Designed miniproteins, single chains, continued (5). Designs and how they scored, part 27

Each design is a single chain, and the fold is of that chain. pLDDT is the mean over its residues in the fold that is shown.

## One batch from the design tools (miniprotein)

Design m16907
Fold by ESMFold2-Fast:
Structure m16907 (fold): chain A 63 residues (1-63)
Amino acid sequence: MRYRITLEDGKTLSQVTKDLVLPFPVKILEEDKENNSYVVEAPRFVMERIKKAKGVKSIEEIK
C-alpha cells in the first residue's frame, strides 16, 4: 500500500527509522524536501510502527 509520511523539520526518514526493527524495507516512491514528506510503499503493519516513532508528524494512506 502507498502512504504519505510527513516528518518534523530537520528529520530524515533514515533517522526516524534507525531505531526501529522493521521486518521489511520501505520503498521510497517520491520525496518532497520542501514539505519534508515522502511517498512510500510498504505493508500497513510497517507504517503502524513508523507512525509511533519520534519525529513523525503524520502518516496518510494514499487510496
Scores: mean pLDDT 75

Design m16908
Fold by ESMFold2-Fast:
Structure m16908 (fold): chain A 94 residues (1-94)
Amino acid sequence: LLSQSEVSEILSQNSDLIETLPSDVRYVIEHVTDDVSVIADHLKIPLETAQKLQEAAQNFLQALKNGDDIAAIEAKNEIDVILGINDIKRVTLG
């Protein structure tokens, strides 16, 4: 499990990579140490789905910290699959 300070350091060291990520993926990664309800409310998904996303995001950041490219790709793919199977209704202010 990563601390908030470790997450902040990993994000700052990998800012270019993080900026290329889809907004929902980036949100999950940036809020990985927050209460799971923060992710669930933002994405309008069930709490259990948000817990799985938080776990995958922790695995992704841990892999980046360790320089484990394969583990990072696997964790990112898990995040993409979880997000891809959820019908997330996004309201555009119009």
Scores: mean pLDDT 76

Design m16909
Fold by ESMFold2-Fast:
Structure m16909 (fold): chain A 58 residues (1-58)
Amino acid sequence: SDERGNQLYLKASALRARMELSVPSASESADVQKKRQAEKTELEKRANEYLKKADEIE
């Protein structure tokens, strides 16, 4: 309902899109896969934080 809430949802969506780009590929080395998984986890955490904030505002 609040415009700010919509902005936070868009921010979360952007982070989730980045998370998709950070998905480990089976063709990548184990070290690269580990780094991608860590990046994916961090982006997911941040996206969830924005969604929680949006829910509180709206």
Scores: mean pLDDT 71

Design m16910
Fold by ESMFold2-Fast:
Structure m16910 (fold): chain A 62 residues (1-62)
Amino acid sequence: LAALGARLEALTEATLSDPFISREAAIQALRDMGAKASKTLSPEEATALQALVEELVARIRA
């Protein structure tokens, strides 16, 4: 879970620092990665991951 969280944060940082990265594409990628990982996690871990994904999406949209 920690390694996945770090990857999601790295994608978010790359999106915020690079004007040529589509914010909508990055948001979709974050949500897709979260949804895929949630299938292999416990319900509690999946809930925490979904919360992290939406927090990172909010940072991209800010």
Scores: mean pLDDT 76

Design m16911
Fold by ESMFold2-Fast:
Structure m16911 (fold): chain A 99 residues (1-99)
Amino acid sequence: SLDEKLEEAAKVFSEFMKEFNELLKSGELTEEKARKLVEEMMERIKEILGLPDELVEEAKERLIEAGKMVIENPDNYIVQTAANLEMVGTFVDLLIEAR
């Protein structure tokens, strides 16, 4: 069902957010690692939700830009909060499009 697919996509996104924030906390988060995590997550979500390539590429760009903001501002809580909200908002937009 659609609800089961949305739950599966949410689990994938949650796993991504956990790994991203663990790398940030450890000081191991790089742009290359962030890009790889975004690409791996988005390919899985694309398959689960059946999303078009254009929407997937737009979401990847939004997530990578948010990741760059965090990497460039590691001690700025406001920037990190804004970037996390942008990542969540990007995922919510994908769920809306999957309806």
Scores: mean pLDDT 87

Design m16912
Fold by ESMFold2-Fast:
Structure m16912 (fold): chain A 63 residues (1-63)
Amino acid sequence: SGLSKEEIEKAKKIALELLKKDPSLTYSEIVSAVAKKLGISQSTLLKKSGLSARDLVEYIFES
């Protein structure tokens, strides 16, 4: 919700690459890795989105 379209598209690509390598990743692990690649903290990413880790991952994949 607080993420730009470009940030969502980048996050989706990162999440898809991660899940291709390890489909057993938790929502928290996906969010942590996405935040790292975006150059921000996991807490900043969650705060900026206004979503839980689960809701953020679902939102990214639905976009």
Scores: mean pLDDT 80

Design m16913
Fold by ESMFold2-Fast:
Structure m16913 (fold): chain A 55 residues (1-55)
Amino acid sequence: SEEVEKLIAQKQKEMEALRDKLVDEAAKISPTLAERVARSAKQLEEIEIERLKKQ
């Protein structure tokens, strides 16, 4: 569905912005924490995108 594709694109942009913010905040504490936050956020993004594709 074209509507699902547009929703996925919008959610990807939203999640990317959130990830950047969280990574920046984590980097102020520790570079290692920033790497872990970035990895976790990407994993959650993949899960959410797969959920949207199945709907």
Scores: mean pLDDT 81

Design m16914
Fold by ESMFold2-Fast:
Structure m16914 (fold): chain A 66 residues (1-66)
Amino acid sequence: MQERLAQQSEESKQLAREIAADFDEALKKQLEDYEKAIKEKKEINGLSIESIKALKKSLEESLALL
């Protein structure tokens, strides 16, 4: 029983690492998109530039805590 749990744990760890890597990549891309919008002074989905700046700051702070 423990051997099967250990194998599932290893597979789950690999899957979790892949998900974490994909999530980090997605967050970095979102930060780049927000920075681009700020530089071009373009609103995204009806969000003001000030709202985009606030979201970018929150994402940067969240990434720094990871």
Scores: mean pLDDT 66

Design m16915
Fold by ESMFold2-Fast:
Structure m16915 (fold): chain A 78 residues (1-78)
Amino acid sequence: GPLEEELLAAVAALDRAVRETGDAEAAAEAGRRAYEAGLALGREYFAQGDATSGTAAYLLGIGALLQGELALARAAAA
């Protein structure tokens, strides 16, 4: 569905920003997109009683957000 597509697209954009371009601002934006999509998708899974998928979506979103914010922090410290 649209939330899964956005989450996967945001995670791919984060990986590209970190591994290919080194663009800290792009990484932070992708991380925020993944976080928002992961939270929304997680809420849908929890509403369906699927705690495993809900937790996985939440953790993926949070992890992506932290990776993006860490990229910004490293760029600011350089």
Scores: mean pLDDT 87

Design m16916
Fold by ESMFold2-Fast:
Structure m16916 (fold): chain A 94 residues (1-94)
Amino acid sequence: AISAETRAIYDRLTAPNPDLAALSKELGVSRSTVRRITRLAREVEMLLLKAAASGNPPEDLAELRAAFDELIALLRENGLDDLAALVEAWRRAV
């Protein structure tokens, strides 16, 4: 099961002005890695909204799935397996 703590961390990563220093310390990754995660998470959110607004065309869904895969790979590469599992569950629901 995905913990409430993991969900809270994801919400902080996708907040309008995420505290990169605090997240870097808590996740045990560099601030540049937190910036990359935040950028990719925002890209996923943007592409999800774009696909929904366009009636879920195949090309938009393919771009969205590629962005999900890039985010999941980055999270797993950095040992953030709980966050990766959360994003994988979200990808399956889309």
Scores: mean pLDDT 84

Design m16917
Fold by ESMFold2-Fast:
Structure m16917 (fold): chain A 80 residues (1-80)
Amino acid sequence: PPVPVEIEEEGEVDGIKDKEHYKKAVSLAAEIEQNGLTDEKIERLVEEVEKMLEPLDPEEAKRMVDLLRKTLEREKERAE
């Protein structure tokens, strides 16, 4: 595998099957906290979360993604 998996023990998650997207979402959330929200980061985070939720019920996944997007857009507006 081309990517390092050295933080396996630290990032144990049971219930989310896609570890890669989980790690990426956490990384993006940390970047957002430090550097603020941008449209690009919101879009990337929503995409990663949507992919993580794909194995779940499509209706619930869509609701969660929509809520996440609205929340991030609202936070961006408040940061103005």
Scores: mean pLDDT 61

Design m16918
Fold by ESMFold2-Fast:
Structure m16918 (fold): chain A 79 residues (1-79)
Amino acid sequence: MEREKEIERKVEEILRKAREGASINDILSEAIKKDLTPEALYELAREIEKLGTEEHRQLAAGLVLVAAVKATILKIEEK
């Protein structure tokens, strides 16, 4: 539960930078460096998509793919 709030803070920080005009590369780099959970990546992707530019929609699609891959890896590890 406290870990979940820590992840929310990371997502909020990335979203704030995105709203302040951070580049697609900066947003992607921060998401990778902060090692977000699949759920956090889906949430970030949804919010980035709402920013409404074509570039942000492409980034959102990429984040969804990364989240799906990460979720699949975690599921395999659970065997």
Scores: mean pLDDT 76

Design m16919
Fold by ESMFold2-Fast:
Structure m16919 (fold): chain A 79 residues (1-79)
Amino acid sequence: SAEVEELMKEFEEIVAQIKALIETQDIRDPAVQAQLDALAAKLIEIGKKLAEHGTPEQLEHAKKLIGELQQAIAAALAA
């Protein structure tokens, strides 16, 4: 459905925003952490809707994006 396609697009946009923030900002900065927390909360809510309404293929794509994001966060914390 068009709504699920829009949710997937929003999910991808938020993942890209989190990655950009992690790559360009100091993740130990409380202001950056507040922005990351807000984006993570949005990602969780969209993810819940995708889990309910998405196709198996869309869910696998979302899982891949989350896995890549987790790796990016781990790399940033290790630096």
Scores: mean pLDDT 83

Design m16920
Fold by ESMFold2-Fast:
Structure m16920 (fold): chain A 80 residues (1-80)
Amino acid sequence: MASKLQKVKTMEELEKFIEEFLERAKTLPPGSTLVKSAITEDNITYSVGATRNPDGTISVGITVEKDGEVLSSTSFTLEV
Protein backbone atom coordinates (compact mmCIF):
# COMPACT_ATOMS: atom_id res chain seq x y z
CA MET A 1 0.00 0.00 0.00
CA ALA A 2 1.27 3.47 -0.85
CA SER A 3 2.14 5.65 2.15
CA LYS A 4 3.35 9.24 1.78
CA LEU A 5 4.75 11.43 4.54
CA GLN A 6 3.23 14.92 4.56
CA LYS A 7 4.78 17.88 6.39
CA VAL A 8 2.29 19.94 8.41
CA LYS A 9 3.17 23.19 10.22
CA THR A 10 -0.11 24.07 11.97
CA MET A 11 -3.04 22.33 13.64
CA GLU A 12 -5.19 23.60 10.75
CA GLU A 13 -2.97 21.77 8.23
CA LEU A 14 -3.10 18.61 10.37
CA GLU A 15 -6.92 18.88 10.56
CA LYS A 16 -7.10 19.31 6.77
CA PHE A 17 -4.82 16.29 6.30
CA ILE A 18 -7.10 14.13 8.46
CA GLU A 19 -10.29 15.44 6.78
CA GLU A 20 -8.91 14.75 3.29
CA PHE A 21 -7.78 11.29 4.43
CA LEU A 22 -11.25 10.40 5.76
CA GLU A 23 -12.98 11.65 2.59
CA ARG A 24 -10.62 9.48 0.52
CA ALA A 25 -11.21 6.51 2.84
CA LYS A 26 -14.98 6.75 2.12
CA THR A 27 -14.25 6.05 -1.58
CA LEU A 28 -12.31 2.82 -0.87
CA PRO A 29 -13.83 -0.49 -2.04
CA PRO A 30 -14.66 -3.04 0.70
CA GLY A 31 -11.55 -4.81 2.02
CA SER A 32 -9.20 -1.98 0.98
CA THR A 33 -6.82 -0.15 3.32
CA LEU A 34 -5.33 3.36 3.08
CA VAL A 35 -2.42 4.61 5.22
CA LYS A 36 -0.91 8.10 5.33
CA SER A 37 1.45 9.86 7.72
CA ALA A 38 2.02 13.53 8.58
CA ILE A 39 4.94 15.03 10.49
CA THR A 40 4.94 18.24 12.53
CA GLU A 41 7.76 20.73 13.25
CA ASP A 42 8.32 18.98 16.63
CA ASN A 43 9.05 15.69 14.76
CA ILE A 44 5.73 14.27 15.90
CA THR A 45 4.40 11.79 13.32
CA TYR A 46 0.67 11.14 12.95
CA SER A 47 -0.02 7.87 11.12
CA VAL A 48 -3.63 7.33 10.04
CA GLY A 49 -4.92 4.04 8.69
CA ALA A 50 -8.39 3.27 7.39
CA THR A 51 -9.97 0.01 6.19
CA ARG A 52 -13.31 -0.18 4.41
CA ASN A 53 -15.24 -3.07 5.97
CA PRO A 54 -17.65 -5.32 4.01
CA ASP A 55 -20.55 -3.92 6.06
CA GLY A 56 -19.80 -0.40 4.77
CA THR A 57 -18.19 0.91 7.97
CA ILE A 58 -14.65 2.27 8.11
CA SER A 59 -12.17 1.17 10.78
CA VAL A 60 -9.75 4.02 11.60
CA GLY A 61 -6.54 3.91 13.60
CA ILE A 62 -4.37 6.86 14.58
CA THR A 63 -0.85 6.42 16.00
CA VAL A 64 1.16 9.34 17.37
CA GLU A 65 4.94 8.92 17.51
CA LYS A 66 7.86 11.18 18.46
CA ASP A 67 11.45 10.23 17.60
CA GLY A 68 10.38 6.60 17.07
CA GLU A 69 8.53 6.37 20.42
CA VAL A 70 4.78 5.67 20.35
CA LEU A 71 3.04 8.34 22.45
CA SER A 72 -0.55 7.23 21.84
CA SER A 73 -2.67 4.96 19.68
CA THR A 74 -6.42 5.35 19.15
CA SER A 75 -8.94 3.43 17.03
CA PHE A 76 -12.59 3.97 16.16
CA THR A 77 -15.22 2.92 13.62
CA LEU A 78 -17.03 5.31 11.30
CA GLU A 79 -20.54 4.54 10.06
CA VAL A 80 -21.16 5.94 6.58
Scores: mean pLDDT 78

Design m16921
Fold by ESMFold2-Fast:
Structure m16921 (fold): chain A 62 residues (1-62)
Amino acid sequence: MEELRKEAEKLLAEVHQKLNTLSDEEIMDLTPYLIKAIVALHFEDYEEAVEWAKKALEKIDS
């Protein structure tokens, strides 16, 4: 399960790095995914944290 925690942290770091390249509209669109990922990480739901972080990255790459 520690591997999932590290993966979630890595994915969130990638989202954070890409935020500087996004428009305000794009940031607003992915904010719900980021909040869900952060909440899941806080409650140690690492699988959900990874899922939401991946969805945020997919939204950026679209």
Scores: mean pLDDT 79

Design m16922
Fold by ESMFold2-Fast:
Structure m16922 (fold): chain A 71 residues (1-71)
Amino acid sequence: MSELIEKIAEAKKNKDEEEYEKLTEEAVKKIREMMHVGQRAAGREPAPWTEELEEAIRKAIDISAEEVLKE
């Protein structure tokens, strides 16, 4: 995940909107898969994937990319 966030930060720095969207979509998909796998492994019902949850995750990814760019 960290490597993917670094690549997203680089795409944002280079103003490559196509690459940024592609990598962000991959990160969202990976987070969704990991969340559901973890929930099932813990014996919990998988939480529904809502538009609000995806928006929150996309915002968290963008914040993480901004932090990488700051360093």
Scores: mean pLDDT 75

Design m16923
Fold by ESMFold2-Fast:
Structure m16923 (fold): chain A 67 residues (1-67)
Amino acid sequence: MTVEEVKELIDRIIKLLKELFGMTEEQARKALEEVTGIDLSDENLPKLTEEDIQKLREVYEKLEALK
């Protein structure tokens, strides 16, 4: 997965958190970081492992299931 694809995945998760829980963008990003333990700063995105990316995908799938 490229950095741009990771950014797209993160943006989709943030959008779901905003839609499902009425969170602000900042609140959604912080919640995602706290749940995953991953630093989602732009500086850290190129450093994410495949395991980190899989963790983000799992969060996305769980949120999709809540629709």
Scores: mean pLDDT 82

Design m16924
Fold by ESMFold2-Fast:
Structure m16924 (fold): chain A 94 residues (1-94)
Amino acid sequence: MSEEAIELARKAIDLANQAVAETDPEKARKLFEEAVDYIVKASELADESGDREAHIATVAAIMNLVAAYVENELAGKPSAEAFREALDRLVERL
């Protein structure tokens, strides 16, 4: 198992949760963009290792980021559009 990939996926989830709780739209955007970067790195490491558990952790992190975006969109938060743009970039980088 790639412990590094799993740890990066966990950090992405933590950052996404922080972004949802953040009241400053610019800080929320930065936290969410950092979460995306961690997922991209986790995905690269999972691919390099062929580790199924690392891939599962990465997919779980992606699902958590999608949930964070949906929560912000439904709450009418000004950071929602920035989260959507970051998710679009994540899909392009995978």
Scores: mean pLDDT 85

Design m16925
Fold by ESMFold2-Fast:
Structure m16925 (fold): chain A 68 residues (1-68)
Amino acid sequence: MANEQALEIIRKADEEVKKLNAEMEKTTDPEKQAELRRKIRELTVKAVAESLILIGDQIDEEIAKRKA
């Protein structure tokens, strides 16, 4: 099920983001903090986008089947 895969992507991304947030709070290097924030943003956007695409594709397929 595409929605199960989407949930797994989001869950894994959330775990990675939590790890990066913990590292960001512990680091004293402002450049490293900026890199960690960028990685968190990229991970979150990518995971959400991929999840929405998978869910949308599944919905479109089901709608096509119902209308046919």
Scores: mean pLDDT 77

Design m16926
Fold by ESMFold2-Fast:
Structure m16926 (fold): chain A 79 residues (1-79)
Amino acid sequence: REEVFEEALRRIEELVERWERGEISREELADQIKEILVEAGVDPIYAEILRQEILENPEISGEEILRAARSVIETTLAE
């Protein structure tokens, strides 16, 4: 279970790096992060909340996105 979430976080980190390089749009980043989290077993509601945070906050940093993704995973691991 933890290994699946570690892999999800690595994939999200790669997507954040690609977005920071201008290779993907913010919309693509947000959509793919949601898919990765849902496939990893995160509640779709929490994954959608993170997707909306990314889309609604144009000043959000890659570090903030990774912190938010980690928080959502920790919530899933608690139950």
Scores: mean pLDDT 80

Design m16927
Fold by ESMFold2-Fast:
Structure m16927 (fold): chain A 125 residues (1-125)
Amino acid sequence: AERAAQLALALEAVRRNPGATLAEILSRLSPEDAARVLAAVEWMKERLKKLTKGYLSDEEAEELVLEILRLTVLLLDGEISREEALQLLDDFLLSKGFTDPEKRELILRAAEEVQDEILALLAGL
């Protein structure tokens, strides 16, 4: 229950702050809400790092978490399909220098799995 609430708050924070960094988003929230958003982001970072066998740095994992959240907002609002979300995520990874096909595919699959976990948790709300 608490994880789903943290994720719902993180999605709302990203929706209200398009293009903002995590630090900028957190600075605009109450301390309680900032702590909950940070908990959601840290959970997603840990999941991505585990699934990608340590291929992601802390900074890369944080940027990927924000992109997953942004794409999840668009998906939930019906603005993009799941297929379009995956294409945009692949383009994001290429733009960040993940040009190795095997490494990029592993990261893409990890991001897809984390997004599916978010959607499943939110469906329980």
Scores: mean pLDDT 87

Design m16928
Fold by ESMFold2-Fast:
Structure m16928 (fold): chain A 74 residues (1-74)
Amino acid sequence: MEAIIRSLAESLKHTFGLPDEDAYELARKFADPAATDEDLIALGEKLGHKEVGEALVRVRRAAAAGREAARAAG
């Protein structure tokens, strides 16, 4: 999963102009299966990037909906 964390961190740096440390911290939190949507928003707010935390929550919800649809179809 480290490759996914690096890829996500680089995407966050490119899209939102985040510093390395902030991008990697958010990417690790996003990849953590124990992290809640609220945890992502709270981390985003703590780092001064609430919009990024909210965007990651939307991505997680879309991925969950996609898994549900794939399970129903397959």
Scores: mean pLDDT 77

Design m16929
Fold by ESMFold2-Fast:
Structure m16929 (fold): chain A 105 residues (1-105)
Amino acid sequence: MGDEVAAELEKKAEPLSEEEKKLLEELLELEYEVRRQIVIERLGRELPEEEKKEIEEHIKKVKEAILNRNLTKELLKMRAEALAKQAEKLGYEEAAKKLREIAKK
């Protein structure tokens, strides 16, 4: 059953438009900032170079996976909404607001 849902998503996946690629870049920038702030709060200090590289590598892999799988605008919106809820829970209201704007576009 899960494989049929994945196949239907792939079958309906259209290449991202230039506007949707801009939304992806905005989403990835906000995800980086939220992840950076989580680590800074946890450590009580500025982000170490090794952990910065881990976040950058994670964002790069997410971007490549989205582009390689021709993920739809709907999947980008769902990711933005999930990240917005996480940002709200952490008190990052400005990031949460921007993520919700991406999810509503």
Scores: mean pLDDT 68

Design m16930
Fold by ESMFold2-Fast:
Structure m16930 (fold): chain A 67 residues (1-67)
Amino acid sequence: GSVFDPYLLTLLRSTSLEARLRALERIEGIAKSQPEEALAFLESILPQVTDPEVRARIEALIAELRA
């Protein structure tokens, strides 16, 4: 199965800052060990992320993973 839990998108869309930060930390951790899988996941969820700060951090991580 996917290493990315669908619940991560739910956490990123949470009104709780703690939930959003935990989701980002988990994604960043996966990106260190599985950068190609993390890149694919981030690109797939980016259109569904509505929070501007979370979106900016995801876009920055995508740019880093592509470098």
Scores: mean pLDDT 77

Design m16931
Fold by ESMFold2-Fast:
Structure m16931 (fold): chain A 75 residues (1-75)
Amino acid sequence: KKEEALENLKKAVDRAEQLIKDGAPPEEVRQALDEAIKYLVELGKFDDARKVAEAVRRGNYEEAVKLIRKSVEEL
């Protein structure tokens, strides 16, 4: 279960980063980042999930991706 959640988290952040690069609509970027937040919660990374959610709320999608990448490195 943890291995699956971590793999899904990596896929979600990769998708979010690609959507940002492609200039996708904010709605699509938010959906990918919300998916990553769900996996951070499943992995017990509650403080990181909160920080990512704050970055998303502020429209700082690149910062949200950076925070997720840093969290993954700590797992």
Scores: mean pLDDT 85

Design m16932
Fold by ESMFold2-Fast:
Structure m16932 (fold): chain A 58 residues (1-58)
Amino acid sequence: MEVKVYELEDKESNTKVTITIEGEKAKIEIEINGHKEVFEATAEVAEEVAKEKGMKEV
């Protein structure tokens, strides 16, 4: 399975977003001021979110 990881950090709002795409499923992790939320999404939705937010592939 091909794994893709995207990251975005906004230091001004103390926000970190990590998107991990594995096959047809994705995990979106959002951390704001130490509060972490995790969402499950499809790979297609996660790719669109990463592109719209200008996230960097790592």
Scores: mean pLDDT 79

Design m16933
Fold by ESMFold2-Fast:
Parts: sequence; structure tokens; C-alpha cells
Structure m16933 (fold): chain A 100 residues (1-100)
Amino acid sequence: HMMKINVVVEQGPTHAVIRIESDDPSVDVAKLAEAVVKEFEKRGLLEKANIGVEDKTHAVVSLKLKRPMSGQEVADIVKKAILELYPDAEVTVEVKEVEF
């Protein structure tokens, strides 16, 4: 049975809002949000982060980045962080370029 995790990345040049959703009860979306923040911090890309946990199936990560990044670069890092916690997960990432 495939675990599904859906991600939406709303990307400005130095800001990203990452929305994480999973209806799978084995997925902890708060822990996924923490893992995403830690991955950006580990890479030296993170200036500031905020995590909002809306419910057990929805979490939001707001990032201020130390340099401009594309939505695809952000999406690739997010997907890697998720797959390190849940290597068998089917991760879908939608990227939206936005003006903040």
C-alpha cells in the first residue's frame, strides 16, 4: 500500500510557503514540517522559519532563504527531506511562483 504525501510550494525569490498534506494516519505532518526546516538549515539556506500545524493532515512551513532559489530547487529539497523520513512514500509536489 503506497503512502501518499502532497506538497504545494508557493515560491517567491527569497521566500517559500510549503503546504504539506497527508491523509495517511502513519504520516506525522508536523514531523515532516520539522524535517523540511532542518534540511534547509543543514544546507545553510535558511535565514528564518515558521511552522504552523493546522490539523493532523495539514502543516505549513514558511521559509525566509539566505539566497534566491527557484521553486524547483525548493521542491527538490522538500521531496528529499520527506523521502528521508518516509522512503516508500509517493510524494507529489506542485510549484506555484508567487509575488510576496
Scores: mean pLDDT 85

Design m16934
Fold by ESMFold2-Fast:
Structure m16934 (fold): chain A 56 residues (1-56)
Amino acid sequence: AEKQKLANELKQYLVENTSFSVEGANEVAQKVLEASKTVEELKKKFEEFKAAVAAH
């Protein structure tokens, strides 16, 4: 449940702050969710994504 909430937040962030389509953002968020074994890993990947977006 918590991991799914974080994935939804990442999807929303990508839709709001990048040129990703809703479908594209959802696909990226779900792949990150599936690749993350723990909530901590997911949070770390989410912060890395935010940092990468902010650097551009």
Scores: mean pLDDT 76

Design m16935
Fold by ESMFold2-Fast:
Structure m16935 (fold): chain A 72 residues (1-72)
Amino acid sequence: MEKEIEFAKRILRDRIETWRRHPSDPELLRRHNQQADDLLQKHTSEEAIEEAARELREEMERVLREARLRRA
């Protein structure tokens, strides 16, 4: 469980880092999103994904607030 949670967090954080470095490259982001989802589905449990997402949700909220990506 903890290994799966750490793996899920790593994949999700890598996605965030990719968005920060290449925000204007939608093809790269789309490909990374698909690869990340595939890895999460194959190597993690939905429980681990939920736990990782819960913790990273706060990180994502801070990233979105800082980058002003949130739209009404």
Scores: mean pLDDT 67

Design m16936
Fold by ESMFold2-Fast:
Structure m16936 (fold): chain A 65 residues (1-65)
Amino acid sequence: SRAAIEAEFTARVTALVERTHALMDELDANADDAAAVARLREELRALDAEHRALLADYAARLAAA
């Protein structure tokens, strides 16, 4: 159902936001470590890509429902 798709999307977005906050806190904690900053920025880019993929999946699942 549409409601189930919307609920799943909300849960996944909430999880992504929580992971993003955790990574931002870790970035702040490691601001003086260039190697750690580079790795954490790559993880943030991966989360951005995951969010875009989630939006595309949500649109496709709504269209198929």
Scores: mean pLDDT 86

Design m16937
Fold by ESMFold2-Fast:
Structure m16937 (fold): chain A 79 residues (1-79)
Amino acid sequence: LADEALRLLREVERTAREKFGEEAARLYRSLLAQEIGRIAGVRLDSDSYAAVREALARASEEQRREIVRILRKALEQLR
């Protein structure tokens, strides 16, 4: 699930970049990284993929499943 969540976050950022440009891609990553941190109960120091991976590692399987759901929804809304 953690690898799936990271893959989905990358796809959301890529899709936002393709449709709306770099600023939109950065905004989506920042907002989704913050949401991932909130669900995992971890304060993120940055929106980097390394920070997100650490938050996912601290998350339970139930929290990771919820994170995957929100990321899939974000990706579907962008397409």
Scores: mean pLDDT 83

Design m16938
Fold by ESMFold2-Fast:
Structure m16938 (fold): chain A 87 residues (1-87)
Amino acid sequence: MLDQIRQVLMTYSRGDIHRMVVDILRDGRRTGRFSDQQIDIIRQMGIQISRSTTVQQAVDNFISQVSQFSPQDQQYIYDRIVSFRPD
């Protein structure tokens, strides 16, 4: 799963990756799909990505954080990533 997430994210800009993380965070809070701990991880991930200078740094940070999630939660995140449409 993580390799598939990496492949898709590498096609996005750093700004698109940040917006996608914000969208996942907003949806997760609204639906209750994630625990409070997972919501905090996603929030911190968004902050770190916004401070990254390259797509590679943003993707590496994203993969590192998401690797802590269950396979089911990684699948949900993957589905959100592939359904995300850059502006």
Scores: mean pLDDT 81

Design m16939
Fold by ESMFold2-Fast:
Structure m16939 (fold): chain A 66 residues (1-66)
Amino acid sequence: SVQEKVDEIRKELEEKLKKATSTEDALNISFEYTIKVLEVMGKTEEAEKAREDYKRIQEKLKEIRS
């Protein structure tokens, strides 16, 4: 079922986050899996919003470093 796929994706996210070596890695992993969950659920508009949110966060981090 879709719910079983979502639960498996969430478990993979948790395992990946435990192995993350930087804040940037953790953020990238989190957004990758958030988008993946939304896509599996067929929530295309919400997946697009998540992509925009991720892009905004990446640009903010870039600005702070600039």
Scores: mean pLDDT 79

Design m16940
Fold by ESMFold2-Fast:
Structure m16940 (fold): chain A 97 residues (1-97)
Amino acid sequence: AASSISGHPVPGTLKVGETATVTVPANGAPARFIVPEDATLRVENLSDAPALLIDRNTLRMVLVEAGGTVEVQLPAGEYDVLGWDDSKDVVLRVTAS
C-alpha cells in the first residue's frame, strides 16, 4: 500500500510492509512519521535536492543524496525528514521491511 506523509503536526505511521511518499515543501515544516517496530527502511530520494532523515530519539542522521537511495536498519521510534536546502521541495519514497 502507498501512503502520503507531509509536513504536518500529527505524525504519520509507517508499518513494516508499507511504502509512504514523504513530502517536505520548500520552506515547510519537517515531515514526521512513526515506525512502530524495528525495521529496515529503504529511502529513495525522488527530488533534485538532498534530504536528511533524523531519528528523534538517538539523533542519528541519514543523508539521502538527490536521486539517491539508502537502505538502513532503524529502531522503532519517531523520524523527521527535512530538506538540506530549505528553498527546495523534497520528496522521498520510504519502504519499511
Scores: mean pLDDT 80

Design m16941
Fold by ESMFold2-Fast:
Structure m16941 (fold): chain A 70 residues (1-70)
Amino acid sequence: EAVERALRAEEAVKREYPEIYNAVTLSPDQLRVVADVARRSGNDLLAQAARAAADGDWETAQRLAAEAAA
């Protein structure tokens, strides 16, 4: 069940926030750029979401990205 939730969260981030998903899967440097842009825009939740995704915590990444978009 926990594994199923993580897989669904990863798919959700891939579909709804592809910029975070691609940054994590392509390059660590791109992840830092996403985090920096989010911080400069005044949206620290996007920076936290990108960091969680880099750590493989897709459930936290999905939650924080959704909160940032609210």
Scores: mean pLDDT 70

Design m16942
Fold by ESMFold2-Fast:
Structure m16942 (fold): chain A 56 residues (1-56)
Amino acid sequence: SAVVLQLQRLIEDGQLSTLSEETLVRFYHQLPEEETLLRGWVLLALSPENRAALLA
């Protein structure tokens, strides 16, 4: 998945937090269910409000 590769690169470069919250939420929904580690990284990069909304 292009999203998986992009997120891995952003994490490796320490640039994940440069993404907008809207983009992070979109990428979360596009991630395969088995990508639990990447989902965890996206959740940590989100505000508490957006994190709670995704986990509801």
Scores: mean pLDDT 82

Design m16943
Fold by ESMFold2-Fast:
Structure m16943 (fold): chain A 62 residues (1-62)
Amino acid sequence: SLELARKEREKAEEYRKKHGITAGPEPNEGARYTAEALRRMGDAFDAGLAAGGLEQGLASIR
């Protein structure tokens, strides 16, 4: 249920704060958007690389 998921999330956050545990960068909308943009850039680079080698790959992500 949504209530159980919410309580579990709150409990995990409290535990992290108490023990000073850094979970690494927490996924947020900005981070997700950046990750998707980087993936698309990588795909464009790979396509360019296949079509024309390194210079074309680099041009595809500029």
Scores: mean pLDDT 61

